Designed miniproteins, single chains, continued (5). Designs and how they scored, part 67

Each design is a single chain, and the fold is of that chain. pLDDT is the mean over its residues in the fold that is shown.

## One batch from the design tools (miniprotein)

Design m18318
Fold by ESMFold2-Fast:
Parts: C-alpha cells; structure tokens; sequence
Structure m18318 (fold): chain A 86 residues (1-86)
C-alpha cells in the first residue's frame, strides 16, 4: 500500500467512531441511514461528487447537524481516495 493509503486506512476507525458518537448524541440514526441510503447508489456508481451533493441535500432536508454531515463527507472522500489509490 502507498503511505497515503495506509494513513487513510488508519484514520478510518476514528472517523467511524466519531460518526457513531454524533449519531447517538443527536438521536439521528434513522435520518443518517436515509441520507446515506440516497447517496450510496451514486457512490457505488463511482459518482462521488453526485453522492456528496445527494447526501448534503438530504441531510439539510432532514435537519442533520453540520458536524455530523462534515464527518460523513470526510469518510466518503477518504473512501473515494482509497479506491483511486488501490
């Protein structure tokens, strides 16, 4: 693996733990699952920019906090970068 890919993989658990803590804090599990589900199809189709847009729009509609939104987008970007590096 490249040093960058190792760095991103090492950051993954911390980002997911932070997202889980925010979901619990805000009671936002169902809303996050809905927003993620909408963005997930675009992400699997390789449309990363579209996935980010879909997630932001749905998260805003559902009233998700900005810190939770940015945490998930950081995860999404890291996964996209790992896909290009691997």
Amino acid sequence: MTPRAQELRARGPALYDRLAALIERYGAREKVEEAVSKAQEAFFAGKIEEAEKIFREKAKELGLPEELVETYLEILRALAELRELG
Scores: mean pLDDT 78

Design m18319
Fold by ESMFold2-Fast:
Structure m18319 (fold): chain A 62 residues (1-62)
Amino acid sequence: VPAEVAEAIARLAEAKAAGDEAAVARLTQHLGDLGLPDWVVEELAAASAEALRAAAEIFREM
């Protein structure tokens, strides 16, 4: 579970850096499907690409 979450957050960071709104929407939905609470998904969706890369590293260590 943490590895899948970390990978999804890393992909979300790249989608945000590229300005790919369709990919951002799909990855946000995927994070919810992985069992993250709605408020966490919303914070990740609002976060910068740099903040998302840091979050992905934290989840990889869990």
Scores: mean pLDDT 80

Design m18320
Fold by ESMFold2-Fast:
Structure m18320 (fold): chain A 70 residues (1-70)
Amino acid sequence: DSLVEKIRAQIARLRELLDGSDLPEELKAKLRAELDDIEAVLAQPNLSVSELVGLALRVIGLELDIEIYS
């Protein structure tokens, strides 16, 4: 539960950062699609610890991408 809530909070934060960034429109669309995909998987019941860790790593990767390109 705690990890799910942390991932959700991080996704929301990254969406705000992305919306406020001067990134190219095409890159914003791609990053939003990745966040949408992670959120859809996260909404599934009974995710394993390995699946949750995988989602957390994907979110960290997207945060780094946004920071590098911003």
Scores: mean pLDDT 80

Design m18321
Fold by ESMFold2-Fast:
Structure m18321 (fold): chain A 83 residues (1-83)
Amino acid sequence: SLLDEAIAKIKKIIEELYKIIVENPSEKVRKEAKENALLEIGKLVDEVDPSSLPPEVQELFQKLVKEFEEAIKKAEEEAKKKE
């Protein structure tokens, strides 16, 4: 389904962003990567029309947003260890 494809793509974006943040010492590159990831995730969420989704599925998207925030936080902590 479009929803399953969107979820899979969002998870891949999060994983790739994590790697970029951890491996890249440039604050500019890390900031641009975060902004691009947020834009791509937003487009994928819009594609599945959240208003048409069951409440349980909307809750799943909220959990994915939380996982995204936690992944970014962990990646930034990991990047600081390499300073």
Scores: mean pLDDT 72

Design m18322
Fold by ESMFold2-Fast:
Structure m18322 (fold): chain A 75 residues (1-75)
Amino acid sequence: ATLLEQAIAAKNAGNEAFKAGNYDQAIKAYEQAGTIYAVLGDKDGLAKVLNNLGAVYEAQGDLDQALKTYQQAID
């Protein structure tokens, strides 16, 4: 599989974990996707994953971490 295919698969795994309420698994999957998008220089892919990661932190009630993560998505 290409790095891009791996990033998409990790993002999708994060989405499934988030929907299931498995926040730790969602965070790990989104972090893996973010690392791959960063290696690829795909700023749009990275921003989308960071927005999803921020939503997970918000769902956990970790508003400070959510705000920091959302701010990273803007850059």
Scores: mean pLDDT 86

Design m18323
Fold by ESMFold2-Fast:
Structure m18323 (fold): chain A 73 residues (1-73)
Amino acid sequence: MIDALNKAKEESIKILVKAGVPEELAREMADAILNRDTVRLSRLIDEAVRMGIDRDKVLEAVNEALKVVADAL
C-alpha cells in the first residue's frame, strides 16, 4: 500500500513536470492531490498559470495525476 502511494506520488510529479510545472511546485501539487486538499490544489494551479504555464495544459496534467493517485488507493 505505502509503495503504491509513493509510486503514484512520483508518477504525479513526473506528469506535472512534463507539463512544464517546476519540480518544487509539482511536489506541492502532488501532496495536495494525495491529501485531497482541493483549496490548496486550486491555489497551486493558479500559481503555475501565473508562472506562464498554459492553464489547459496544467489542468490536463492535474487530471492525469488525480487518476494515477485514485488508481493507487
Scores: mean pLDDT 83

Design m18324
Fold by ESMFold2-Fast:
Structure m18324 (fold): chain A 68 residues (1-68)
Amino acid sequence: MLRELGEAQDAIVQGDYEKAVEILGLPREFIELPKGKLMQILGEAWRLSRERGIPLREAAREVGERLL
């Protein structure tokens, strides 16, 4: 979980949005989001993951589904 957070954050910072959405298990459509939105999803997913004890990928999917 912590390693996945770091890898996803680094990918977003570097502009590698395809890698970021693959790490987070998000649909391809999310690579079209602004950098700030991807960082927001990552932050919210990390909080949800820690609070519920679920994997980061599962939390990221829940956060992403709320945007649909």
Scores: mean pLDDT 77

Design m18325
Fold by ESMFold2-Fast:
Structure m18325 (fold): chain A 102 residues (1-102)
Amino acid sequence: MSPIDLLRRAIRYTQRGLRYAQQGDGDLAARYAGLASGLSRIAAQLSRDNPQAQQLALQASRYSLQGSRYARQGDFDGAIRYLRQAIRLTQQALRLVQQHQQ
């Protein structure tokens, strides 16, 4: 799986986590945020030749993980804030990876 495919899936899962956090569904929000964190971490490992994209993907992974934690605690405002930032960071990482491959 390419870093592009991983980052695209991470965005999709983070967006799902955000939607569930907005609905007050902590279990589903945490599950999707956790999946997104894992995908962003793997994308970062595969992006060692692109240090800026790697750093953004690692940050996205950390924000998604924190969003997952807040969702599990019922802090939906915290979850929403961190998941929005995770989406932004993952989109920035994706743009950089695409620029280096195209």
Scores: mean pLDDT 89

Design m18326
Fold by ESMFold2-Fast:
Structure m18326 (fold): chain A 79 residues (1-79)
Amino acid sequence: MFSPETLTVQEDLYRVSQHVELFEEVAKEILQDEEKVEKMVEYLKNTTPDPSWIKDEEETLRFFLEIAHVLGEVFRRVT
């Protein structure tokens, strides 16, 4: 019943909000898409993890998959 990954992701989002600059730099290196990186940074700075402003289901899934990928790379480098 316990999902340590889900709990960790919530904590990681709060921790990343303190290191948005590092996240932005890593995201730029990985994605090489400034517009997408800007959207991710805006999400992290304005979150409460409630993405109700994202309406496109395909964009929503891809957006979170890419955030998860960037977060994984950030924490892999830091931890």
Scores: mean pLDDT 63

Design m18327
Fold by ESMFold2-Fast:
Structure m18327 (fold): chain A 100 residues (1-100)
Amino acid sequence: MEELLKEARKAIAEAVRRGDYVTARFIAFSYYVELELQARKEGNEELLEKIRADFEKIMKVLDLLESLPEVTEEQREEIARYIENGDYDKALELVEELKK
């Protein structure tokens, strides 16, 4: 589980760094389907809810990034670093600030 979660975060972050939000969405979906299946197999309801919440936050970050007309490489790097560290709330806050 932990290794798969780290792999997911890194892969999503690398796609965000490149500005490839379509690929980032596909990667997020693919990994989080596997993470949800593993949580269900373990019968861990708390972990399942956390995985679902994290997925929703990642998808919201990606939706907002796609809606922005201009995002610099430096801004993408900062957002990607938060995603890689699992700080989805900070990633979301930063993207919301770029909308202003």
Scores: mean pLDDT 83

Design m18328
Fold by ESMFold2-Fast:
Structure m18328 (fold): chain A 83 residues (1-83)
Amino acid sequence: MSPKEAKLELALSLVETAVDLYTKLGLKDLAKELVDEAKELLYSLNPSEEAKKLADEAVEAFNKGDLDSALELFKKAVELVKK
């Protein structure tokens, strides 16, 4: 696994963990920290503007409590960066 791929998988895992912490345990503040960390990890790879926009939209969806949209948007951002 490349360092870039490992970092992208870690970022996605942080968002998935954040969704679980929010929905199953009600740990909303900790979940928000993990989502913000995932965005920073993705941004550190200097991704395309489209990938950055999808990551930003994922964080906004998460902040609105739309966790399904947040996860799907972040997955799309990760897939764009993998190329």
Scores: mean pLDDT 85

Design m18329
Fold by ESMFold2-Fast:
Parts: structure tokens; sequence; C-alpha cells
Structure m18329 (fold): chain A 94 residues (1-94)
């Protein structure tokens, strides 16, 4: 599934963000990685409604961090990439 591949990539990037030395970026990265894991499970179980809800939350959380002036440019870039992957996956499940 293309949506599963996008979610797996989003999870990997969120896990990278979770390793950030910035406490806020690390906390958000951990939350996004958990959200991606739950969205993958929902999609594998055929629960497209739950997958879509989780993808919207991942996108919104990642977009919020990407716009934050309080985190590094590298953390903002990673958050932007996560948001773009979540948006692309969302288009495939809606």
Amino acid sequence: SEALKLLEEAKEKAEELAKSKDEVASMVGKALAKGAEEAIKALEEGDYETAAILLRRIKEGAESLAKSPKVSEEDRKLAKEIAELAEEALKLVE
C-alpha cells in the first residue's frame, strides 16, 4: 500500500525528531511517531476512518512544530517533511 509506505516514512522521520536535543521537538517527535504507529495499525485493519483522523492529527502537530520559531531549523525541516508525508497519505485514505 502506498499509504502504508508514506506512513512508515513519516514514522521514521518522527523517530528522528524524537531524538532531538530540544525537549519540545523531542516530545512532539515521540507523539507523532506513536500517532503514525497507530495510523499504520488502523490502516492494516481496514479502519480508514480512524487512520484519516490520526493522519489529520499527525499533519496538524507536525505543521505546528514546522512553524515554531523556538526549535532549530533542522527540527522545523523534519516536521515539515512529516506533515507533507501525512498529507499525501491522507489523500490516499480519503
Scores: mean pLDDT 90

Design m18330
Fold by ESMFold2-Fast:
Structure m18330 (fold): chain A 73 residues (1-73)
Amino acid sequence: GPLPSEEELAKLPEGLQVGIKMLRLGLAEESQIKAVVHELLRRGLPLTVENFVRVARELGIPEEAIEAALAAP
């Protein structure tokens, strides 16, 4: 489906905003971001930047994608 708008992005939990930025940069697939979110929910972890980044690394999202998303406006 279409990526969230800037207004929709700003209303999302900060950890999910990192995932959407990866999608906008073309550095991750929607299925990979969904897998990170599902794993965070399964573990009962809040959707913070720290938790999202940790699980993204565990699930094999490249460090370059994570760093680019964190640096993105």
Scores: mean pLDDT 81

Design m18331
Fold by ESMFold2-Fast:
Structure m18331 (fold): chain A 61 residues (1-61)
Amino acid sequence: LQALLDQEQAAAAQTAAEIERLRQIYQQTGDERIRLRMLVLELVRGGTEYMIERLQKKIAA
């Protein structure tokens, strides 16, 4: 379970970095498609954070 937690935390960090990259592009271009891509990645990040919380609770139990 700890290995899965570590994997999900690494995935969350990678997704956060990609969101920041797209945010900078959106600030430069104003392209609404970039904003939509950011929203999709934020949903993915939320799912990863949810999995991390579930794994942490299972380890703590």
Scores: mean pLDDT 78

Design m18332
Fold by ESMFold2-Fast:
Structure m18332 (fold): chain A 92 residues (1-92)
Amino acid sequence: GAKEFAEKVLETLKRNKEELEKLLKEAKEEEDEEKKKELLLEAEIILGISLIQLGVAKLVGGEEVKELLEEIEKVLEEMEKIVEEIKKIVEE
């Protein structure tokens, strides 16, 4: 049902956030400017896919998944902050 779908989306986004945190750590340690740009592109792709997944969860969802959608949106906000931090490293 809609709740099970939203729960799977939340779990997927939590894993995507962990991947973004790994990319941020790699970007902080990277000295090659082209490699830094590749890490940013990968991070932006992960964020973009995650935004689509939230959009689908909202279309499937109802009142029963409201709290799960709020948790998903919070994880996305945290992911956006990580991508912005990677962007600042690349734009230095």
Scores: mean pLDDT 87

Design m18333
Fold by ESMFold2-Fast:
Structure m18333 (fold): chain A 90 residues (1-90)
Amino acid sequence: SELTKELLQFLQNGENATAAAKAAAAQTGSKDLADIAAQLQAITDEYQKLLKELGLGITTVPGEVALQRIEQLKQQFAALVEQANALLKA
């Protein structure tokens, strides 16, 4: 479904952003960036686990419940990316 494609795209984008943050942390030696990269990884891992547990596209689990949890993870991920960008700009 279109929803499943969007959710899988977010997972891919999350993995890419996490890898970029890890690379930036390694390049700068910043502990703050390393801590943010670890948090981005944890959120990406939780998102992947949630998708597997809910079996989106193969189960009858209410979509609104899954989307609420996914939305919270997306918001937290976006906040951490903003923090990483602020550190890189300073």
Scores: mean pLDDT 75

Design m18334
Fold by ESMFold2-Fast:
Structure m18334 (fold): chain A 63 residues (1-63)
Amino acid sequence: MREEAIEIVKKLESLSERQKEGAIKALESDDPTIRAATLHEVLKVVKDEKDKEILEKALKEEL
């Protein structure tokens, strides 16, 4: 799930390069609270239904 979430972030054209870098670092964090917060923010900008399902599943695993 984490690897798939990172790949989704890399593909998001709505995020700047710096925003992608920050999100990837947050998703690689050992803190589940930081990972959950980052997944929540990414979900707000994702339009693809399959990518949204992957991110929602990753978020549920952090909660």
Scores: mean pLDDT 78

Design m18335
Fold by ESMFold2-Fast:
Structure m18335 (fold): chain A 65 residues (1-65)
Amino acid sequence: SSKEQEDKKKLEELKQQSLQEVTELTRSLRASGASPDEVSVKAAAKQGELDKKIEEEKKKIEEER
């Protein structure tokens, strides 16, 4: 197996998981009656956390090449 293909797949999976987590959070908040502003703020905070995780993993993968 190609390490580059595995690394690419891992990054794509992390991006998909990030989208799913933000989507699930948004749906949960809306279902609980949260305002659009609350949804926006919490979604942005979660997205920022996940973006940092993805960037760290990407850097680690590139350094291990």
Scores: mean pLDDT 81

Design m18336
Fold by ESMFold2-Fast:
Structure m18336 (fold): chain A 69 residues (1-69)
Amino acid sequence: STVLKQLDFLLGQADRLLASDVPPEVQLASLDSLEKTAEDLAKKYNLPESVVKEVRDRFEGLRERVRAR
């Protein structure tokens, strides 16, 4: 579906962000913005809780990786 492709795109943007030379604090702020966009999208399309949880878990994992640097 279009919404799942948009979520995959946002997660891909997050992965690329972690590969960049952007400072950790800016990476964390950008991850928060991307997650908010993903959650707004999930709310708009009333996605299953399992999909929303997977997206949240992935963003949480990315934030943990940034904080561990």
Scores: mean pLDDT 82

Design m18337
Fold by ESMFold2-Fast:
Structure m18337 (fold): chain A 80 residues (1-80)
Amino acid sequence: LPVTPEELAEKLGVSREVAGALLGAAQFDKPLTVEELAERLGLSPEVAEKAFDVAKKMGLVKDGKIDPEKLREFIEELAK
């Protein structure tokens, strides 16, 4: 992805840890629950929940799961 965790954190107004979680989620091939996100990326529940809340506010969550393809598109648009 053409954006660092620091740049994404600044653009979204979130912590570097939350931005890193979103970038990590964007690398997956299938939709992820908040529990799967925390487990697969080794995140605390608090960081995973904050990342999930950001994705939900951006319309990137459906049926309780983050869509990595839509998340990648969103991040690429922010990098313009």
Scores: mean pLDDT 81

Design m18338
Fold by ESMFold2-Fast:
Structure m18338 (fold): chain A 100 residues (1-100)
Amino acid sequence: MIELKPLPPLPEGEARGEATYETDDFIARASAVLRAKDPSLLEKAQRYATEIARLVLELMLTDDPEKLAEIQKRLRDIVAEMRAAGLELVHVGGRIEKKP
């Protein structure tokens, strides 16, 4: 098993969600960082960040056009909900790394 390197610390008011998928041949990783205008929203920000990271990971791993459209719709819906809740998307990214 490969351990993923720890991510750098976040600025105050930001929350990170992560999702990983590991096989013998590769590791796929997705992350999302959200900013909360109010510290009481940080737990909610972390939940949304984790869900966005999971959806980005699914998006990276699927070639099914119907599944891609479904994931894109869920991402749009979640982003709209989080913005309405006073959260901002700061960063989203994903990477697939082949194992040595």
Scores: mean pLDDT 78

Design m18339
Fold by ESMFold2-Fast:
Structure m18339 (fold): chain A 72 residues (1-72)
Amino acid sequence: RKLTAEEVAEGLIKFFKQLPSLSQEQVARLVARELKEAGLDSEEDVRKVATKVAEALGLDVEELVRLVKEYL
């Protein structure tokens, strides 16, 4: 089943809020994995999900987008 970018972002945000002490690199790896599994590996979908996750976790949006693209 295909998840939307919004569904993936919301699921990841809930998951990350339960796990303190994650590095931005670890967050990016998990985001990339979930995007690949959901078939959301386009630049637009990466940007949407990474932006929502970064804003929710207080991370740098540009850095998270770059790292997620690297791990796809």
Scores: mean pLDDT 81

Design m18340
Fold by ESMFold2-Fast:
Structure m18340 (fold): chain A 110 residues (1-110)
Amino acid sequence: AEKEAERLKERLLARGVSPELAEVAGQMIIDSADTAELDTSDLEANKAILEKKLAEDPDNAEILYGLGVTYALLGRNDDAIAYYRKAYALAKDTDPDLAAEIQANIAAIE
């Protein structure tokens, strides 16, 4: 659990995801593994921040991927898949590592 959270954080940071989003994603895995329920209010706040960023930069694959992860953590798998597919379309030619991770996340929730 702890090693998986740290690896996810490192991967998100390496792809230019904000340090704040990477910390939230890592913390959610730790909290889930320690029998804590995911805090929906923190996920909704993160979603709102990412939606504002996406409005300023609609073709940003990292923001679209962050929204996909946030929707998946909220249990909204259809929304998560839609954002993952948008992120993949942008990342596939510019960031093959991010594109591969997006495909793995789609496969995990289909």
Scores: mean pLDDT 68

Design m18341
Fold by ESMFold2-Fast:
Structure m18341 (fold): chain A 88 residues (1-88)
Amino acid sequence: SAASQLAQKKKEFRDKINQDMDDLVQQMVEGGLSHEQMQQMLLKMSQIRGNTLNQLSNATSVSQVDAIEKEYDKQVDELRQQIDDLSS
């Protein structure tokens, strides 16, 4: 059913978000970020995650989930670049 497809897509996207957050933490550790730099990045990560999960909860179609994922991916790519720029 359409509802089942939507539910599965939301689950897969939540799993992806969890993996991306773990990967970003690893990138910060491997990059040698200071405690203060890590705190700033963790705050940005928390905001992106929270905003995305809220939007995902309100999504009523696969198309809406796809649009949310596209904006999420852009924000995560920007975070990856910021972490890379801070890496020593």
Scores: mean pLDDT 91

Design m18342
Fold by ESMFold2-Fast:
Structure m18342 (fold): chain A 98 residues (1-98)
Amino acid sequence: SVTILPEEEAERRIEELVREAEEKEGPAAARLVEAQARAQLIGARAYAERDEETLRLIERLARAIEEGREALLEVAREAERAGDLELAELARAIAEAL
C-alpha cells in the first residue's frame, strides 16, 4: 500500500525533511535527504502509472549513489534520453553533492 500525496503536500513535506536534515547534520546531508525523498516521489508516481522505464531508472539511481559521480551522470544521460528531465536533474544534483 503506497499513499500518493498531492504534489503540493509532497513538496511541503520534502521541504520540512530537508530543513530538519540541514539543522541536524548540515547542508550536504540535507541535499542527500532531498534527493532520497524526490526519488521516492518519482518512484511512487511511476509505480501508480505503471511506468516501468522510470522504475528501472530509479533502481539504477539507487545503485549509482553507491558507485559514485560517474554512475550518477550516466543515469542522468539515460533519463534525459528517455525524456525524464526531472529524474535527469535529480541525478545531476546528487552527483554535484558528492
Scores: mean pLDDT 77

Design m18343
Fold by ESMFold2-Fast:
Structure m18343 (fold): chain A 82 residues (1-82)
Amino acid sequence: SELLDTAVKAVLDLLAGKISVEEAAAKLEEVAKKYGLPEELLARLKEALRRLGEGLERGDVAKVIAAALNVIGLAYEYELKN
């Protein structure tokens, strides 16, 4: 469950202002490389992280929640199928 754990921690650290979107994406790229995850999944995770960062910058609470759930949901769905 390293993908799900990394995705949850990346979201929480972004929400706490501890890491940048680029740092969060790099952590997910490391997991993707280590476990041979699909490029499409990594691209979707990065896009969700980018939207989370935009929501945080603009103070858009709904966008932040939706994007955070999308990051976690993508990781969770992949774990259920694999």
Scores: mean pLDDT 87

Design m18344
Fold by ESMFold2-Fast:
Structure m18344 (fold): chain A 79 residues (1-79)
Amino acid sequence: MERFNEAVRKYAEGKISEEEFLETGKKEGQNPNDVRVLIEAINLAKDLKDEDLLKEIVDQYLSGTNPELLLEMARIRKR
């Protein structure tokens, strides 16, 4: 769990690749669909170049927010 939380921060900061993040999720027993949705949310925030949104997604995930809700939040901000 701790290693995956660190990987979420590193992926958001661009310090690790999507492939490395997916592999960490598999090793830590994360739900594959949740990891994919989280990647989509983070990538959308990065594409928008919205550092505040990116930080909010990471903070919300680490607080236990469902990745699907984080993706919805990112999609709303895209408008």
Scores: mean pLDDT 82

Design m18345
Fold by ESMFold2-Fast:
Structure m18345 (fold): chain A 80 residues (1-80)
Amino acid sequence: MKELRRRVALLEAEATSLYLLVLLNPEDLTPEEIEEIRRLLERIGRLEKEAMASTDEKEVERLLREMERLVRRMEEIVKK
């Protein structure tokens, strides 16, 4: 469980870092892309809170996979 929670925290930190890069360099993204990034960050934050509150390792693994998918989507938008 501790390793899963560490990975959850690292993904949330990565998502936050990607969002900060967007705020510092918004010129390369459309308003629609910025809004998608904001929504992805909000979803990741909700999943992180749910994962940190859960005592079910299988649930945390499922939430972690969903967070990984959302972070990958953020990277695709930022790294275009």
Scores: mean pLDDT 85

Design m18346
Fold by ESMFold2-Fast:
Structure m18346 (fold): chain A 83 residues (1-83)
Amino acid sequence: MKEELLKKGREYYDKGIEAFRAGNYQEAVENFKKAAEYFIEAGDYLGASAAYYMLSIAQEKLGNTEEADKWKKKAEEYRKKAA
C-alpha cells in the first residue's frame, strides 16, 4: 500500500513537471496537489515538500501571489517534518 501511494505521488509529480515545462500552469497545479496528497499519505514528507514547492512556483506563474506564499509555507513545514 505505501509503495503504491509513493508510486502514485511520483506519477502525479512527473505529470506536474511535464505540464509546467509546457506552460500549462493550471494543469501543473492540479498534478502537484495530487502528488503532495499521495506523498503525505505514503509518509514521504520530502516528496510532499517538493510537490508543494513546485505548486507554489506554478501559482506564481499564474500571478496568484497569495496562493504561492501559502504553498511555499507548506513546503517548509513538510521539509521540517522530514528532518
Scores: mean pLDDT 88

Design m18347
Fold by ESMFold2-Fast:
Structure m18347 (fold): chain A 56 residues (1-56)
Amino acid sequence: DLGASLRAAGLVSSGEMSKQEASDFLRRQGDFESGEAVERAENPEEASRRALEAGR
């Protein structure tokens, strides 16, 4: 779900959500691919970018 990925990406980028929290949020929405991409990222900016790419 692109909407869930966009929300998680924004929250991680702003620092309001940790990488693990964003991964868990996406997985709860059924977006396991985006969750995996976020978890693999080395920093919040990369996590945000990967969430957006996985959500398309």
Scores: mean pLDDT 72

Design m18348
Fold by ESMFold2-Fast:
Order: sequence, then C-alpha cells, then structure tokens
Structure m18348 (fold): chain A 65 residues (1-65)
Amino acid sequence: ELTEEEARERIRKLLDEIQEYLDKNNVPPELKKKVAKEIHDALQYPPREALRRVEEIKEKLKKEI
C-alpha cells in the first residue's frame, strides 16, 4: 500500500491545494485559523495517519464552503 514517503508527498500537495482553495474562495480569517490549527494537529501523527486526517480536513472544508 502507500509508503511513508508517498504519504509525505501527498500531504505536501494537499496542503498546497487547501491553501489555494482558501485563498480563492474569500474564506474568513477565523476559518483560515481554524483550518491551520486542524492541519497542525493532524501533522503531529505519523505520515500515513496525518495524510488521512488532512484529506478529511479538505473534505470538510469543501462542505463548509
């Protein structure tokens, strides 16, 4: 399945996608801070688990906007 290195690479791409999404969609500073905290907390986990959590954050963000 997914290697640790592949997970880290996907996390980097997802973080770029999330940042671009927030910048393009007139997202309030309060929501940006909330998302940043959720990402910070997710990145404390091992890479594969961190990846799953970051994917969940992106999915929730799309539903909120």
Scores: mean pLDDT 81

Design m18349
Fold by ESMFold2-Fast:
Structure m18349 (fold): chain A 80 residues (1-80)
Amino acid sequence: DLSPLSQVPLSDLEKLEELLKTASEEEIRELEHTLYTFALVSSDETVDRLKEEIKKLNIPEEVKERLINALEKGLEERKK
């Protein structure tokens, strides 16, 4: 996928914030899938840090909740 949002490293939160302000529903869904997959293979500490950073972003609360829920769903799936 060549979407600008999917090409941004999760460590570059300033660019993610800027892109999320203009992101389409499709791009947000793609990011949710990316975060879910990231949580499946990442440490609990890394996921918790990313959740904290997402909460600090200047984006709508509904978008923050969706991204955090994707990370939580990935962590829950790891228990299976």
Scores: mean pLDDT 75

Design m18350
Fold by ESMFold2-Fast:
Structure m18350 (fold): chain A 58 residues (1-58)
Amino acid sequence: MSLSEIYEYLKTLDAGDAKNYLMQNTRFNEEQAEQVAMLVVGGKISEAEFVRLMELYG
């Protein structure tokens, strides 16, 4: 699954399910996973910004 496909998938989830997905499938700590999940699900970050966060911290 590409980072683009992960971004679109997370947008279909609620914030809690998105947080759990990130915690299980990335190197984000709990606080980072919660913040990123809220930003993606809330439509507050672009795909490009999400990809950058995944490359730096995920």
Scores: mean pLDDT 84

Design m18351
Fold by ESMFold2-Fast:
Structure m18351 (fold): chain A 93 residues (1-93)
Amino acid sequence: SMEVIQELRDLFEETKRRVEELLERARELREQGDEQGARRQLTIARFVLTVTKSEIYFTIKRYNVPEEEAQKLMAELDALEAEMRQRIAEIEA
């Protein structure tokens, strides 16, 4: 249903915000010389994204979300993963 699609988009936006906050905290910790703390924040960010991806996939299957909408949501999630991976690499450099 359209309401399920909206709930998935809300979840995506909330996850993006949380991941951004974790990446920012990781950067701050690295600037302070706390490389171990930074790595922990990056690990949490990866897990948050993985859990959200699983939840989106489960919801799509459970409620028979239309294929076009499902593909669009998954593409946006994959783009976020790619962006996060690049930013993690930059922080770790």
Scores: mean pLDDT 82

Design m18352
Fold by ESMFold2-Fast:
Structure m18352 (fold): chain A 90 residues (1-90)
Amino acid sequence: MSPETLALLAEVAPAISAAVLALLTAGVSVEIAMALMAALLGLAVRAGEEPDPARAAELRARLDALIARASAAKSNAEAQAVVDEAAAAL
């Protein structure tokens, strides 16, 4: 894993963790919340390992937007939509 990927994971991991906890407290299923954590972490690794700076910046912006949407999700359907979008970006 590159130093850039490790730095990105260190930066975004607290936000991803907070989003997962917020989803669980909102009553979102553990299965969807864990799928979201996996998808967002996967997208963070992909953004960190992307050799094209323009693509890396796009993936990072998408990651930040998806973390924000996940933190705001209040239902299984809203959380699943974020999972689907994160998976599509992988």
Scores: mean pLDDT 83

